Designed miniproteins, single chains, continued (4). Designs and how they scored, part 107

Each design is a single chain, and the fold is of that chain. pLDDT is the mean over its residues in the fold that is shown.

## One batch from the design tools (miniprotein)

Design m15709
Fold by ESMFold2-Fast:
Structure m15709 (fold): chain A 73 residues (1-73)
Amino acid sequence: MEEAKEKIRKARENALKEAEKLAEQGDYDAALSVLDIAIKEIEEAGKKEGVEEEAREQVETLRKKKDEIMAKK
């Protein structure tokens, strides 16, 4: 359980870092794609591992970042 939560948190952290880097380079489409893929993978992992609430929290963070990037595009 804790291992699954840590894995989901690291996936979110990595996706945010990559998306921010791409957005800084002006590659907004690639940044949004990275976030969309991470959201889907984290939601699926959360359901499979029984940590769906943790997955929802991480996904909400990614969706907020997606909205921020879309506003700048």
Scores: mean pLDDT 81

Design m15710
Fold by ESMFold2-Fast:
Structure m15710 (fold): chain A 85 residues (1-85)
Amino acid sequence: ADPKETLEFARKLLSDLGLSDEEIEKIAKFVKGNKEVLMALRTLGKEGILKLLETFSSVEEVEKYLKELLEKLGLEGAIEAVRKL
């Protein structure tokens, strides 16, 4: 995936959720180090990410949760677990 496309996707998605540019840049930088987390966020889309934010009340907690699920269950299992929320 193109890093520019990745950053643009994250920026738009998080901006739509009401996050500041500073917070968006922080998250995008963190996600760049974790391609699997980014892929999970892309697959979940806006609605799935909103479910995560509603559950955990912070983007940083969401990132940690997804990373742990991806490491234990893989991409498909992580997506299914989030959709079950």
Scores: mean pLDDT 68

Design m15711
Fold by ESMFold2-Fast:
Parts: C-alpha cells; sequence; structure tokens
Structure m15711 (fold): chain A 55 residues (1-55)
C-alpha cells in the first residue's frame, strides 16, 4: 500500500493488521489524493468489511 495512504489510515486509528488486508491499484494512487483513497477504504471497510480492494 502507498505510504501516504497508510499514514492517513493510521492517524484514523487503523492498525497494521487491518492495513495488510487492503489492496489499492497503482492507477488510483497516481490519479487521486491519498486522503480521498484513505477515506474510501475506511468507508468500504466499515460498510462491507475486509478485505478491501480498490481499482
Amino acid sequence: MHPKVRAVLRRLGFDDAFLDQIEVSDELLEKRHPLEIALEIASKAYLFGLPVKLE
């Protein structure tokens, strides 16, 4: 996972075991702000559970 996205999720209270269950495509990491990606991951995990994959 991108280091900036991981840093935002850690600030939101998610641990490393949670973060290791998340996959984000390189295309999204190039096109979108890390905060937007982190918030989408957090909302999907809350609504649908783990694992989370974003493409």
Scores: mean pLDDT 74

Design m15712
Fold by ESMFold2-Fast:
Structure m15712 (fold): chain A 119 residues (1-119)
Amino acid sequence: MAFEELVKKLEELKKRYTVEPGGVFFGVADSPEEAIALIDEALERGVGTIVIFAKSVDEETLAAVERARAAGINVYIITSEEDAKKFLEALDEAVKAAERNGIDNLTAVVTYAIVLYEK
């Protein structure tokens, strides 16, 4: 399943790359409650963008997303297999670009993956 492959890849990248705070916050949520907690943390940190990799979402999760967007945060929620596959392809390209340019910061890799994902 593309979602589980994407989560596994992110976990492997966390071992190889430095994770430094920046304008982008990202996380994996195993439940709607964890997804809401990630959104709340992004709001408290005042980040410009959040990416949530969530197996499931509910009405409360979607309401939290809308609150974050109203506060000026760009929210990407990856929950479908199609979106997970598209993001995984973008992440693979971002990793190749990072390796070519000597970038070892996972936040920078994820930031570039978002740019590629939106195309």
Scores: mean pLDDT 82

Design m15713
Fold by ESMFold2-Fast:
Structure m15713 (fold): chain A 68 residues (1-68)
Amino acid sequence: KKEQIEKLREELKPEVEKAVKDSNGNALEAMKKLQPKIDELYKKYPELTKEQVRIVVAELINEAIKKM
């Protein structure tokens, strides 16, 4: 459970940071840019629900915006 979420965060972090910078801190635009990667991660992490994956993405977007 926890280990899968940690691996997901590590894999998403560089993609999310890039998407947030490319979107000038716009969370909605960053989510749109990340959608293809999110769809791949749903298949790669079958133990996680789609909602759990989306929550991790939202958390990382908020963290990346704070670093700007």
Scores: mean pLDDT 80

Design m15714
Fold by ESMFold2-Fast:
Structure m15714 (fold): chain A 74 residues (1-74)
Amino acid sequence: SLEALLAEARARVAAGELDDALYALLQEILRWLAEHNPEALARIVEILNANGDAPALERLRAVLEEAERILAEL
């Protein structure tokens, strides 16, 4: 489920684990959003653009927070 994918991705980001498993999880989350909620994916892209100068880890946390917010509204 998207909730489980987000929880695992958040845990890996919190641990600083920027490995292949995290990238696989992120790819699956983005694919799920593209298929089920393209407007949510557009909002995530907007957040990435708004935080373009932030460190990569902080930008990723912001993206995961918005994805979790979107999931809570489904």
Scores: mean pLDDT 70

Design m15715
Fold by ESMFold2-Fast:
Structure m15715 (fold): chain A 79 residues (1-79)
Amino acid sequence: SEAYEESVEKLSEELGKKYYEEALKETGSEKAAEATGKAAEDALRGKAEEAARNNEPLAPEELFKAAEEAARKALEEAK
């Protein structure tokens, strides 16, 4: 549904911003922050899109976990 897609978009933007700000504070690098935030957004959207294609309900916790794992990986790669 469009409401679900809008919720996913808002959530991805919020988590992207969260991980961007945290990475910026941790590293002092805008490049690392941008990479980390974008990775979180892309992972959340990708996971939600995959779940929608498979018609599998996905708990918000699983979306959060995907975003966190992607952000952590991107931050490590940016170092």
Scores: mean pLDDT 81

Design m15716
Fold by ESMFold2-Fast:
Structure m15716 (fold): chain A 76 residues (1-76)
Amino acid sequence: KLKEIEEELEKAREELREEIENNPNPTTKYEAQRVLEKLETKGVKGLLEEEKKEAEFVKANPEEARKKLEELRKAL
């Protein structure tokens, strides 16, 4: 599960990077880049730890990390 979440997160991150580069709006592009940098600084492990905390009873939803990246996409 941990590896599966990491792979999904990396894939979504790559897709987001492509979308940022192709976005002509400098403001949303800059904001999205900043959030992506924070996400990378925190590290995938940080995000997974938060999700793992909730998984103690009902198991983590791998969509949690994906949703965060989707929020970045919607901000573009």
Scores: mean pLDDT 60

Design m15717
Fold by ESMFold2-Fast:
Structure m15717 (fold): chain A 96 residues (1-96)
Amino acid sequence: IKALIQKELIQTQNLIEDLESDPNISQQVFVLRANNLIQDIKNLIQHMKQEGVDQGLIEELQAILEKIELAKDALNKDALLGALQEYVEFLQQLLS
């Protein structure tokens, strides 16, 4: 799971940089990138459940996932960036 968490951290940081650097990102690309991340987070939650990770940590990640889904549905880049930053902080805490 540590290798998966490290991969998610790098991919999420790259997404944040892409969203911050491209003022003209299309709605289609925005939704696609957000959906890919949502699927990755859902996969991480399943792995955490299989490895017996603390239920409180799983619930925290599920709350972050919900914020990402809401930001995507609202097409709100700033809300998505905020939720992605929470996800980065969560992943960093898991690695410490």
Scores: mean pLDDT 84

Design m15718
Fold by ESMFold2-Fast:
Structure m15718 (fold): chain A 63 residues (1-63)
Amino acid sequence: MTPELIKEIDEGVAAVKRAVDLTVELRALPSKEAAIALARERLADTPADAARLERLTAQLEER
C-alpha cells in the first residue's frame, strides 16, 4: 500500500527471480569454476544485489 512497501516487495520479487534463475543455472553447470564465472557475470551488473542474491540462493538451498 505504501510506496516504500511496494518498492520493497518489487525489489524482493526481482531479487528472488534472479536468485532462482541463478540457482538453476549454477546447478546446470559442470564445474565450480563455471558456476563462479556465471555468478560473477550475473552479479557484476547489480553489485548492490550481490549479497542479497547470495543469501537468497543459500536460503533456497537450505529451504
Scores: mean pLDDT 63

Design m15719
Fold by ESMFold2-Fast:
Structure m15719 (fold): chain A 77 residues (1-77)
Amino acid sequence: SEFSEDLREYGRLQAEAFRLDEETRKILAEQQEKINKIQVQLSRAQLAGDKEATEKAREELKKAIREAVATLKKALG
């Protein structure tokens, strides 16, 4: 699926970012913080048994991963 491909690409870009300058590492950290916030929201929705909130959080996570991939690709050149 597109999401599985995006996850694989994100992992590859994370590894590359750690080998570069401090500015690229800061960009990685900012993207990961955004993703972490959504993961917390997803966990809370799952614990509450809120199926609608869980689905919304999953879609937000997919979007955040796609945006992180695009941002890191641009930063890495």
Scores: mean pLDDT 85

Design m15720
Fold by ESMFold2-Fast:
Structure m15720 (fold): chain A 93 residues (1-93)
Amino acid sequence: VKVSDLSDEQFNTFRLLILKEFGIPAKPNAKIGAAHSMVINSGLAGVGFPLSKMLDPNLKIRDVPRDTVQKIYEALKKVDPELAEKILKEAGV
């Protein structure tokens, strides 16, 4: 599945489901960065700032780079493939 090919609705749901699963209050702060840095350091070293912006629930999905979300999906799939598939299905994929 190509995350970049998802509709805006599916893409927004996918992003919000990741935030919900990680139990993050969705603030662009060090607490969100810390929780996601543990996951992304295994797949996306050095991307702390862009990730806090991409996972901000107040940011419209149109403003999120699709290439970066694809990389997040691939990193999540390597760390927890079952969770990645579950989130995609819940997003309507």
Scores: mean pLDDT 58

Design m15721
Fold by ESMFold2-Fast:
Structure m15721 (fold): chain A 79 residues (1-79)
Amino acid sequence: LTRAQQAEIDIAMARMFAALGDLLASKGDLEGAIESYEKAIEILRKTIEEYSDEKEVVEEAERLLREFEEKKRELEEKL
């Protein structure tokens, strides 16, 4: 895998955990949803740090990080 391909995989993994969080929330598992979003957020924070020299990767990861942190806050309010 190239470095760019690894970044794409990491972002895709974060998106998958966010999707799992949405699914769990729809079933009323708010604790599981929050945990899944926390995992997505952790992946994105590491991606921003590891790929800080790649502007497009950082911009996408930062956008998703803001979105997922907002979703996590909404879930915590319902818990």
Scores: mean pLDDT 87

Design m15722
Fold by ESMFold2-Fast:
Structure m15722 (fold): chain A 90 residues (1-90)
Amino acid sequence: SVRELVLSQLLDEAERKGYSQEVLEEIRRAVANPELPLPPAVKEILLELVDKYRAAIGADELAERLREAIENGDLAAAIRELAALLRLAA
């Protein structure tokens, strides 16, 4: 699913960056309940992914839509936009 794809990518990035198990659990909870407020640690990881995929793919329009969703705290929209970027990268 789109949520599973995004969850996998967020967990991989967080593990590579050395985030704690507490933060990894916070990511799992946030993706399971995207209607709740966006946790600060999850926001930081999402913004890192925007920069990573903007540099790798050059999909500036999609990267900007993802950034806008993150800044607005709209995790449901951020999941959708990140999934679109991930499918372009595949």
Scores: mean pLDDT 81

Design m15723
Fold by ESMFold2-Fast:
Structure m15723 (fold): chain A 74 residues (1-74)
Amino acid sequence: SLKEEIDELIKQAKEYLKKAEELGNPRAVEFAKKALSYAQTAKAAYDLGDEELARSFIEKAKQYIEEAKRILEE
């Protein structure tokens, strides 16, 4: 479900943020924080019944998670 996707993105963003902070990588911290912000905003939009807006923020969260992952997993 859309809610499960949002909850998973919030979890992933928090995990990458923790990893980025532990490694002391400021660029990865920046991307992980943006991912978390967008994932949380997607949840707020979903809770208000705006599924289209939620999907837009999900896409942004996914992009920033991928950028953080690229930096941390390379």
Scores: mean pLDDT 88

Design m15724
Fold by ESMFold2-Fast:
Structure m15724 (fold): chain A 60 residues (1-60)
Amino acid sequence: SKKEYEEKAKKIVEKLYEEGIINEETKERLLEMIENGELFKDPALQKFLEAAGEYYGIEL
């Protein structure tokens, strides 16, 4: 479901921040995009989060 995808995407964003890959401003923007359904309008961002998810063992 969309909700499950969004929850997993948020976990990936949190891990990216914890690992220092993204800064606080980028984390806040990505979380806002996910909550507003904007993630599904950005194929490049989806692919990026899918790749990060594979690394962290979180399947989108």
Scores: mean pLDDT 83

Design m15725
Fold by ESMFold2-Fast:
Structure m15725 (fold): chain A 86 residues (1-86)
Amino acid sequence: AEERAKEVLEESLEAMKKGSKASKEEIQKAYQKALQLDKLIEEGKVDPVEGTAELAKLVSYALGGQGKLELAKEVAERAAELIKKA
């Protein structure tokens, strides 16, 4: 759990950096994927740990693309805490 939480934090922060260089279309696509993944997690169709990890990366990417770096970091940290408790 702790090792996976650390990986998710690092991967989400890298996604944020990649998002800062993304086009508007790529940012919109990331948000659409995040909404779809969130629904699949709620329906129990995806592993909650891996679903949370992927959702955190997509959201951090999109927020990074919008210049919302502090919020992207908070999302990454919160996702890591949730995975650590799982």
Scores: mean pLDDT 83

Design m15726
Fold by ESMFold2-Fast:
Formats: structure tokens, C-alpha cells, sequence
Structure m15726 (fold): chain A 58 residues (1-58)
């Protein structure tokens, strides 16, 4: 789910020590047993990171 992918991206960014200001879902792709989401995370210091979030089958 999109909301789950965004939440996981925020979690990953925080684990990297990034201070998250905003997130944007950029791309979705489907695999046989998964969903891939590319999420753009904008940090409070003006950096942008693209994170790949893979979710297992529903």
C-alpha cells in the first residue's frame, strides 16, 4: 500500500539520520510477489533522497 511504503521510507530515512520534512511517492512497480515503490524524501536541510521500498505480497 502507498501509505505503508511512505511510512517505511520515513523509517529508513530516520535510520540514516535524516530529518524528514516531506515525502513524495514517485513510482510504483509490480513484481510477482512484491510491490516496489520509489519515494522521494526531502530533508529539513534541503537534501533530497530517493528510497526504494519493497513490500511483500499482500
Amino acid sequence: DRDEAIQKAIEKAKEKGLEVESVTLVREARGADYRDFVVKVKTKDGKEEYLLVRLPAP
Scores: mean pLDDT 78

Design m15727
Fold by ESMFold2-Fast:
Structure m15727 (fold): chain A 100 residues (1-100)
Amino acid sequence: SAELRAEAKEKIKALSEKLLKNIEEAKSVEEAKEIVRQAAELLRELAKVLGKRGADPAVIERLLEVLDEMLEEADKAKSKEELKEVVKEATERLLEILEE
C-alpha cells in the first residue's frame, strides 16, 4: 500500500540520518562497521514487518539484496568517509525501490 511504503520511507530516512551521525561519532572504523551491521539488522526487521503487512515479496527480496550488498561493501571500507558513502548509496537504492 502507498501508506505502508510512505511509513517505510520515513523510517529508512530517519535511521539513515542517525546512522551517518553515529558513524561520524564512532571511535574507530571497526566500531563504525559494527554500527552499520546493527542498522542493517533493524532494516531487515523493517522489511519483515512490511512483508507481514502485505508488501510484494519481490520488493522485499530487492530490499534484502540492497542490505546484503551494503554489508559486503561496508566490510571492505577503510575509512568512515567510505562507510558514509556506502550507507548513502544503499539508502538511495532502498528509497528508489519503495518509489517503485
Scores: mean pLDDT 87

Design m15728
Fold by ESMFold2-Fast:
Structure m15728 (fold): chain A 103 residues (1-103)
Amino acid sequence: AAAEEEFRRALLALATVLAPEAAALRRAAEADPADPAVRAAYEALMAPFAELGERLAAGVPPAELAALVREELDRLVGGEETERLLALPDAELEARALALLEA
């Protein structure tokens, strides 16, 4: 459905925005694996995904979850950049989002 597709694309856009910060935190963790500040920063970075997972499990509709992700994107990068990301082709957005998961 359109709402499910909108939520999926919004999640990919969020992952794309967070990918550079995740990469920086991975490099910091490699330099000092015992640094509690790096762990706290990583947990804070990943918190939106955990919260969305909890809301989905609680039965929140995909359209409402998509709106929450768009609000977070607007907070992180602003409305203009949010719309640019959501205008990307699926393949481009998926490729960029995959960078969040790269070791």
Scores: mean pLDDT 78

Design m15729
Fold by ESMFold2-Fast:
Structure m15729 (fold): chain A 87 residues (1-87)
Amino acid sequence: MGEKAKKALEYLAQQARRMGWDALADKILEMARTKHKEPISTLLKELEKAIDTEVPDISQGQKDSMLRLFASMLGYSRAEIDKLLNS
């Protein structure tokens, strides 16, 4: 899981940079280096905090899409992702 989480975070950082969110991309890359062995619930909370800190004007829909994309890249189903985000 850690290796897959690291690659998923690196991919999200690349997408954040393409959207002009360089500070968010830098925080996501730091998570990829230091947090990739953490449980999915911890990674989702840390990712949400990074998004809220660096892109405070982001819509709830855009934020939800990023969190769902991350969990999907780790192999979680839609039903499992719904439980993770609505707990």
Scores: mean pLDDT 82

Design m15730
Fold by ESMFold2-Fast:
Structure m15730 (fold): chain A 88 residues (1-88)
Amino acid sequence: SAQQQQILDQIRAILNTFSRSQLINTLRYLAINASGRVRQAVQQVLQQFDTMSKDQIIDTLIARFQGMSVADLQQAYQMIQDYVARQA
């Protein structure tokens, strides 16, 4: 849907501003604190991130998020924002 695509675009935009280290730390935070499909998608990316560039990590994560509900995508985006705000 248009809403799903908008949230995916927002997630991609925020993740693109991160360093590779900040991206990995954010994904580790989500792996511990997120639930359901968001947690599963992040855990799958973290199993192979060591062989991946920053851009490949972001592309793989977004691809795994493509099938998610608006509620799951909003959870992911809000948690990313909250984590970044707490680290500032």
Scores: mean pLDDT 87

Design m15731
Fold by ESMFold2-Fast:
Structure m15731 (fold): chain A 88 residues (1-88)
Amino acid sequence: MDSKLEADILQAMKDIIRSVSNLAGERSGKKDSWDEIADLEIRSLDEESRGNLDEARRLRIEAYQLLLDTSENPALREWARQQIQRLK
């Protein structure tokens, strides 16, 4: 039980996700898609922190599916596909 440390780590992870998404969206011209990926990842983290593991998994799968549709990077797409398979 370390609610303060967990909350601080969760906030740092959300900030990183937002920063990476903003950079990717700005540079790729796919801002709406990258914003949606970030929202799904952040919502997944919030659901996981609340103990809603099934909802967190569902949101994470949706984020990785959108990443596959958004990214043209073969390594990132392969990684996302593997994450989807592990979560199903």
Scores: mean pLDDT 80

Design m15732
Fold by ESMFold2-Fast:
Structure m15732 (fold): chain A 57 residues (1-57)
Amino acid sequence: MSALEQFLLGVFSRRTVIDRAATTRWLLRETDASEAEIDAALDAVVARHPDRFRYAA
């Protein structure tokens, strides 16, 4: 698990609906991660923790 994945698991509550565009803009502002790294981390947490995280419709 990447450092960004661990950060996301710590910051978000146990069940979170992720607005991908808004979350990516927030992470680009708050972290040194690239857009590609953010996309990979968000996709990874949604895939590994579908009970906790899903994308907004």
Scores: mean pLDDT 75

Design m15733
Fold by ESMFold2-Fast:
Structure m15733 (fold): chain A 101 residues (1-101)
Amino acid sequence: AAAARRAELRARIEELEKQIEELMKNTSDPATKAALRMLKEALEKVRELVDAGHPEAERFIEDLQADLEALKANPDDVNVQIAVALRAIGLTLEAERLLEK
């Protein structure tokens, strides 16, 4: 079960990474691109949590998916871009802390 769960979570991360790359190609707004880059960096740290078998990994994937959907639904909204970027930074820091445990 654990190996199958890790494979499922990795596949979800790969799908989110693909969506981020597609959005980066389709946006000209530098703030949206910055938020997308921060989401991608957070996903890389969450992948490390998945590989470590950490129980928080699924929650972080769900949080990042919600933030990506918010950017998709609200293109060029500066408040959404800032909120997503700050949450992505916070999640990266939390993930780094959990990896130290």
Scores: mean pLDDT 84

Design m15734
Fold by ESMFold2-Fast:
Structure m15734 (fold): chain A 93 residues (1-93)
Amino acid sequence: SKVEEVVEEILKLVKENNRRSEVLPKIIELVKSMEREELEEVIELLTELALKNTKDEGVKKIIEEIKKRALEDEDIEKQALYLWALAYIYLKG
């Protein structure tokens, strides 16, 4: 699905690039390419991946807070930052 393809692309971008400044513009373009329902599904999938990949209750709380902010915020740049953060926690945490 398009949602799964976007999740895989975000994960690839974060995995291959250590610098957030190089990744965020590309995630912004992915956010712009999605309908609201698709964006919400991407947020939910990245959240599920991050939660499954951590045993730390403090990190789980941070993941849930990022998910909430990603769903509530209408600023595309902030949404891209939250998606980057979820992917980063999954891959690097």
Scores: mean pLDDT 86

Design m15735
Fold by ESMFold2-Fast:
Structure m15735 (fold): chain A 82 residues (1-82)
Amino acid sequence: MKKVIVNVYDKETGELLARGSVTVEPGEEGTVTFTIDGKEYTITLRLNEDGTPELVGESAEKFEIVEKKVYDDTIVLKLALK
């Protein structure tokens, strides 16, 4: 089980727009919901068996993973809107 911290940044300015976290087991999916400028976004991610996080479905179309930092019990993702 790993804690995934999701930071959403503006692609042009690098400004932090939203932050959330979810705890996910390897092989499972988790969801994080954010509000950015009054609009709600839900991000679905999968933690693969090897501990690699990936965006799933519509989340993979709307967001890109700019950076990921992996620690023993925590993964920190930097995402940007496409």
Scores: mean pLDDT 79

Design m15736
Fold by ESMFold2-Fast:
Structure m15736 (fold): chain A 89 residues (1-89)
Amino acid sequence: MPSVEELIERADKLIEEVKNDKSIPEKEKTRLLFLLTVARSELYLAKRILEDPNATPEQRAMAEEMARRAWELLEYTEKRKEEIREKSK
């Protein structure tokens, strides 16, 4: 399992790659950036909860789920980006 910090770095890298990739159509680029922004926001929330010493076990479990869903969303977005690039060529 990547750390939340590693996942945030991954999200930032993907955002930059999507923004700079001219082979991705504008409407698909907007969709991918939206998904990446959502994942990044969930990762920051998860990080804050996991670093909070007053977080309940339930809150920590929710934060771990958020991080896992964000990771799955990053994996999906990366796969989708490659699929779009392949079709747009």
Scores: mean pLDDT 82

Design m15737
Fold by ESMFold2-Fast:
Formats: C-alpha cells, sequence, structure tokens
Structure m15737 (fold): chain A 97 residues (1-97)
C-alpha cells in the first residue's frame, strides 16, 4: 500500500504542477481538468494511507478552493491555493519516504 500511495501522491503533485502552469498561461480549461485528476489521486492516496488523512484532506480542500477561484476568474487567488496544496502534498510524500 505504501508504494501505491507514494505513486498516487506523486501523480497528484504532477497534476497540481501542470494545473499551476496551465493557469499561469491562461489555459483555465486545462487547469481545471488537471485539478479534477489531482483530487482523484489524493482521494486514492487517502484510502491507501488513512494515517495521512488530515494532511491529504487539507490538500484536497486547497485544490477545491483553487478550482473555485479559477471558475470565478481569480487567477492570483487560485495560484495561492495551488501553492498551499502543492506544499501539503510534498509534506505527505516526505512522511512516506
Amino acid sequence: KRERAIEALEEALRNLKNAKKAAEQGDIDSALAYLDVAILNLETAKELVPELKEIIDKAIDNVKKAKKALEQGDIDEALKYLDKAIKLVEEALEKLR
């Protein structure tokens, strides 16, 4: 389960970084698609490592806030929440490494 959780968190991190790049380039549709995939990866990781539920739930909350900000056209606010989500996912990965 640990290795699969690491893979899920690494996939989430890749999707969050891709979402950030897309948002910075004004590609909101791609950014939203990457965020939806990141949420699925984080939910998968949470099921595999319930001991990290709190930090993963915080990451998911920040991704959902970033998604809402993008839908409202607030790119700066979305990037702020994305940076928080990325940091939380990196912290979750460090706990499993």
Scores: mean pLDDT 88

Design m15738
Fold by ESMFold2-Fast:
Structure m15738 (fold): chain A 109 residues (1-109)
Amino acid sequence: DAAQREAHALAQKAVDQINRYVEQAREEAKKYPEALPLVEETARTVDELGAKALSGTPEEAVRAFDELSKKLLETALKLEKLGDEASAAYLRAAAAIAGQAAEELRRLL
C-alpha cells in the first residue's frame, strides 16, 4: 500500500545517509590505530541492521533504526575517549538520522 511504499522510501534514504556518515568516520579513523577497528565493527552493524530495516516490516524497521541509533552513540562515546572527535561526530550524526527515521516510521504506523 502507499504507507508501506513511503516507509520503505524513508528507510532507504536514512540507510543511505547513515552509510555516508560511517564512510566519513572511517576516513577520519584511519589516523587513529585503535579507532579504525571500532568504526569497521560499526560499519558491519550498520550493514546488518540497515538490511533488516530495508527488508522487514515497518515495525521491524523502527526497531532496527532504534537499535542502530543506540549502537552508533555507544561507538561515538568510545571514539571520543580515544580522542577521535571527528569520527565520533560523524557517528553521532548517523545516530541522529537513525533516531529520526524510527520516529518518522512510527508516525506512518
Scores: mean pLDDT 89

Design m15739
Fold by ESMFold2-Fast:
Structure m15739 (fold): chain A 72 residues (1-72)
Amino acid sequence: GSSRFTSSILSNTIASARDAGLPLADEIAELRRKFRELSSDPSKQKEAIETKDQGLKTGAEAYYEIQKKKAE
């Protein structure tokens, strides 16, 4: 798929989390911004990787919770 498709999925996930009243949307957006800033600086590469790993875990948990609520 195109990068546009991936961005759309993430935007929808953030919107769904916000509608559910979860602070996860703001947290995911902040982690994404931090990763983008850190990944542009080679001296911060380790922190960028750790931020990305944390973001993936948080995103997976949010996605699972949204799917569970949708199944009801």
Scores: mean pLDDT 62

Design m15740
Fold by ESMFold2-Fast:
Structure m15740 (fold): chain A 95 residues (1-95)
Amino acid sequence: MTPGQYYDQILGLLRTAQQNNDTKLYQLANNALQIINIMLSNDDPEEALKLMEPYLEQIKTLANLSDEEVQKIKDAILNRDLLTLTQLLLDILNR
């Protein structure tokens, strides 16, 4: 799987959530896409992470993420690992 393929799956879940009036899945998918788009739009991963904090907090709350799961996402962002980031976000939406 490529990062683009994971992104397309998340976008598909957003559209499905809109059609089914699934508010929780919509919010999770929308926040995940915001995180990915911030990563793609910013060359500095530390600056990107600061911009992502509100969206990451929403995902943590909505999906009941542990501090360890949140740290894995932050590590992927800081390491510029778009593949791991997109995979982790999709896995959260599919549980």
Scores: mean pLDDT 87

Design m15741
Fold by ESMFold2-Fast:
Structure m15741 (fold): chain A 66 residues (1-66)
Amino acid sequence: MEELREKGIELAREAVKAAFDGASPEAVQALIDEARKLFREAGLSDEEADELIRKVINETREELKK
């Protein structure tokens, strides 16, 4: 469902923001793991979920750097 995909994207974005705010690598990884889980539930393959997570991380990182 698109709602699961949107939630996964939000969690991936939160992971990047948390990392920029000085969160532990373990906390950041937990958010990434939850995003991947939601993408899998939305019907994405593991490879598709990884690619989407990577894309969201890169996009959010660029937004935060302005």
Scores: mean pLDDT 80

Design m15742
Fold by ESMFold2-Fast:
Structure m15742 (fold): chain A 100 residues (1-100)
Amino acid sequence: DEELERLAAEHRERGAALREEEAGLSEEERLLRRARAAGELAARAAREAVKRGDEEKIAEFRELVERLREERERALEEGDELLAEILEIQIELLEEGLRE
């Protein structure tokens, strides 16, 4: 319990520091930062699937990339430049994770 309480306290302090860091950002900058963080996590998972030779998981990530490309094309057609940029970040990071 003491170790769990220490980890919870560290997590809370990190969360507070991140919120303070985000306080100076625009809503667009916050969304782009979150998109990059999410894309990096997904890229890491894709890289692990490739290293493991998990063909089923690799196929799932490839299908996700195709869906994100379709969503980006739709966002561009609708004039949603911010959503298109968010999707581009996620696509590029996932493709990098799948490259090896």
Scores: mean pLDDT 76

Design m15743
Fold by ESMFold2-Fast:
Structure m15743 (fold): chain A 78 residues (1-78)
Amino acid sequence: GEEPALSDATIAAMSGLTSRARGEDWEESLRDRARVLGVSVEEARAAIPTAVEALRRGAALPGAGGEAHRRLLELLER
């Protein structure tokens, strides 16, 4: 079957991870996105492991999308 659609909490967590990878204030980015999506900061933080798993799945894909996910994961390991 197809992977399930990302939850709003997972999308907020992804925003935080992307900001962290860029060396930005990841907690502020996560909080701002959570507010826009109508989820709590606690729910967004709890979704971080799910967001990381989604990135790892995306990293296995061919093409520019997979390369972008692989680069993001590499930056998060630092």
Scores: mean pLDDT 76

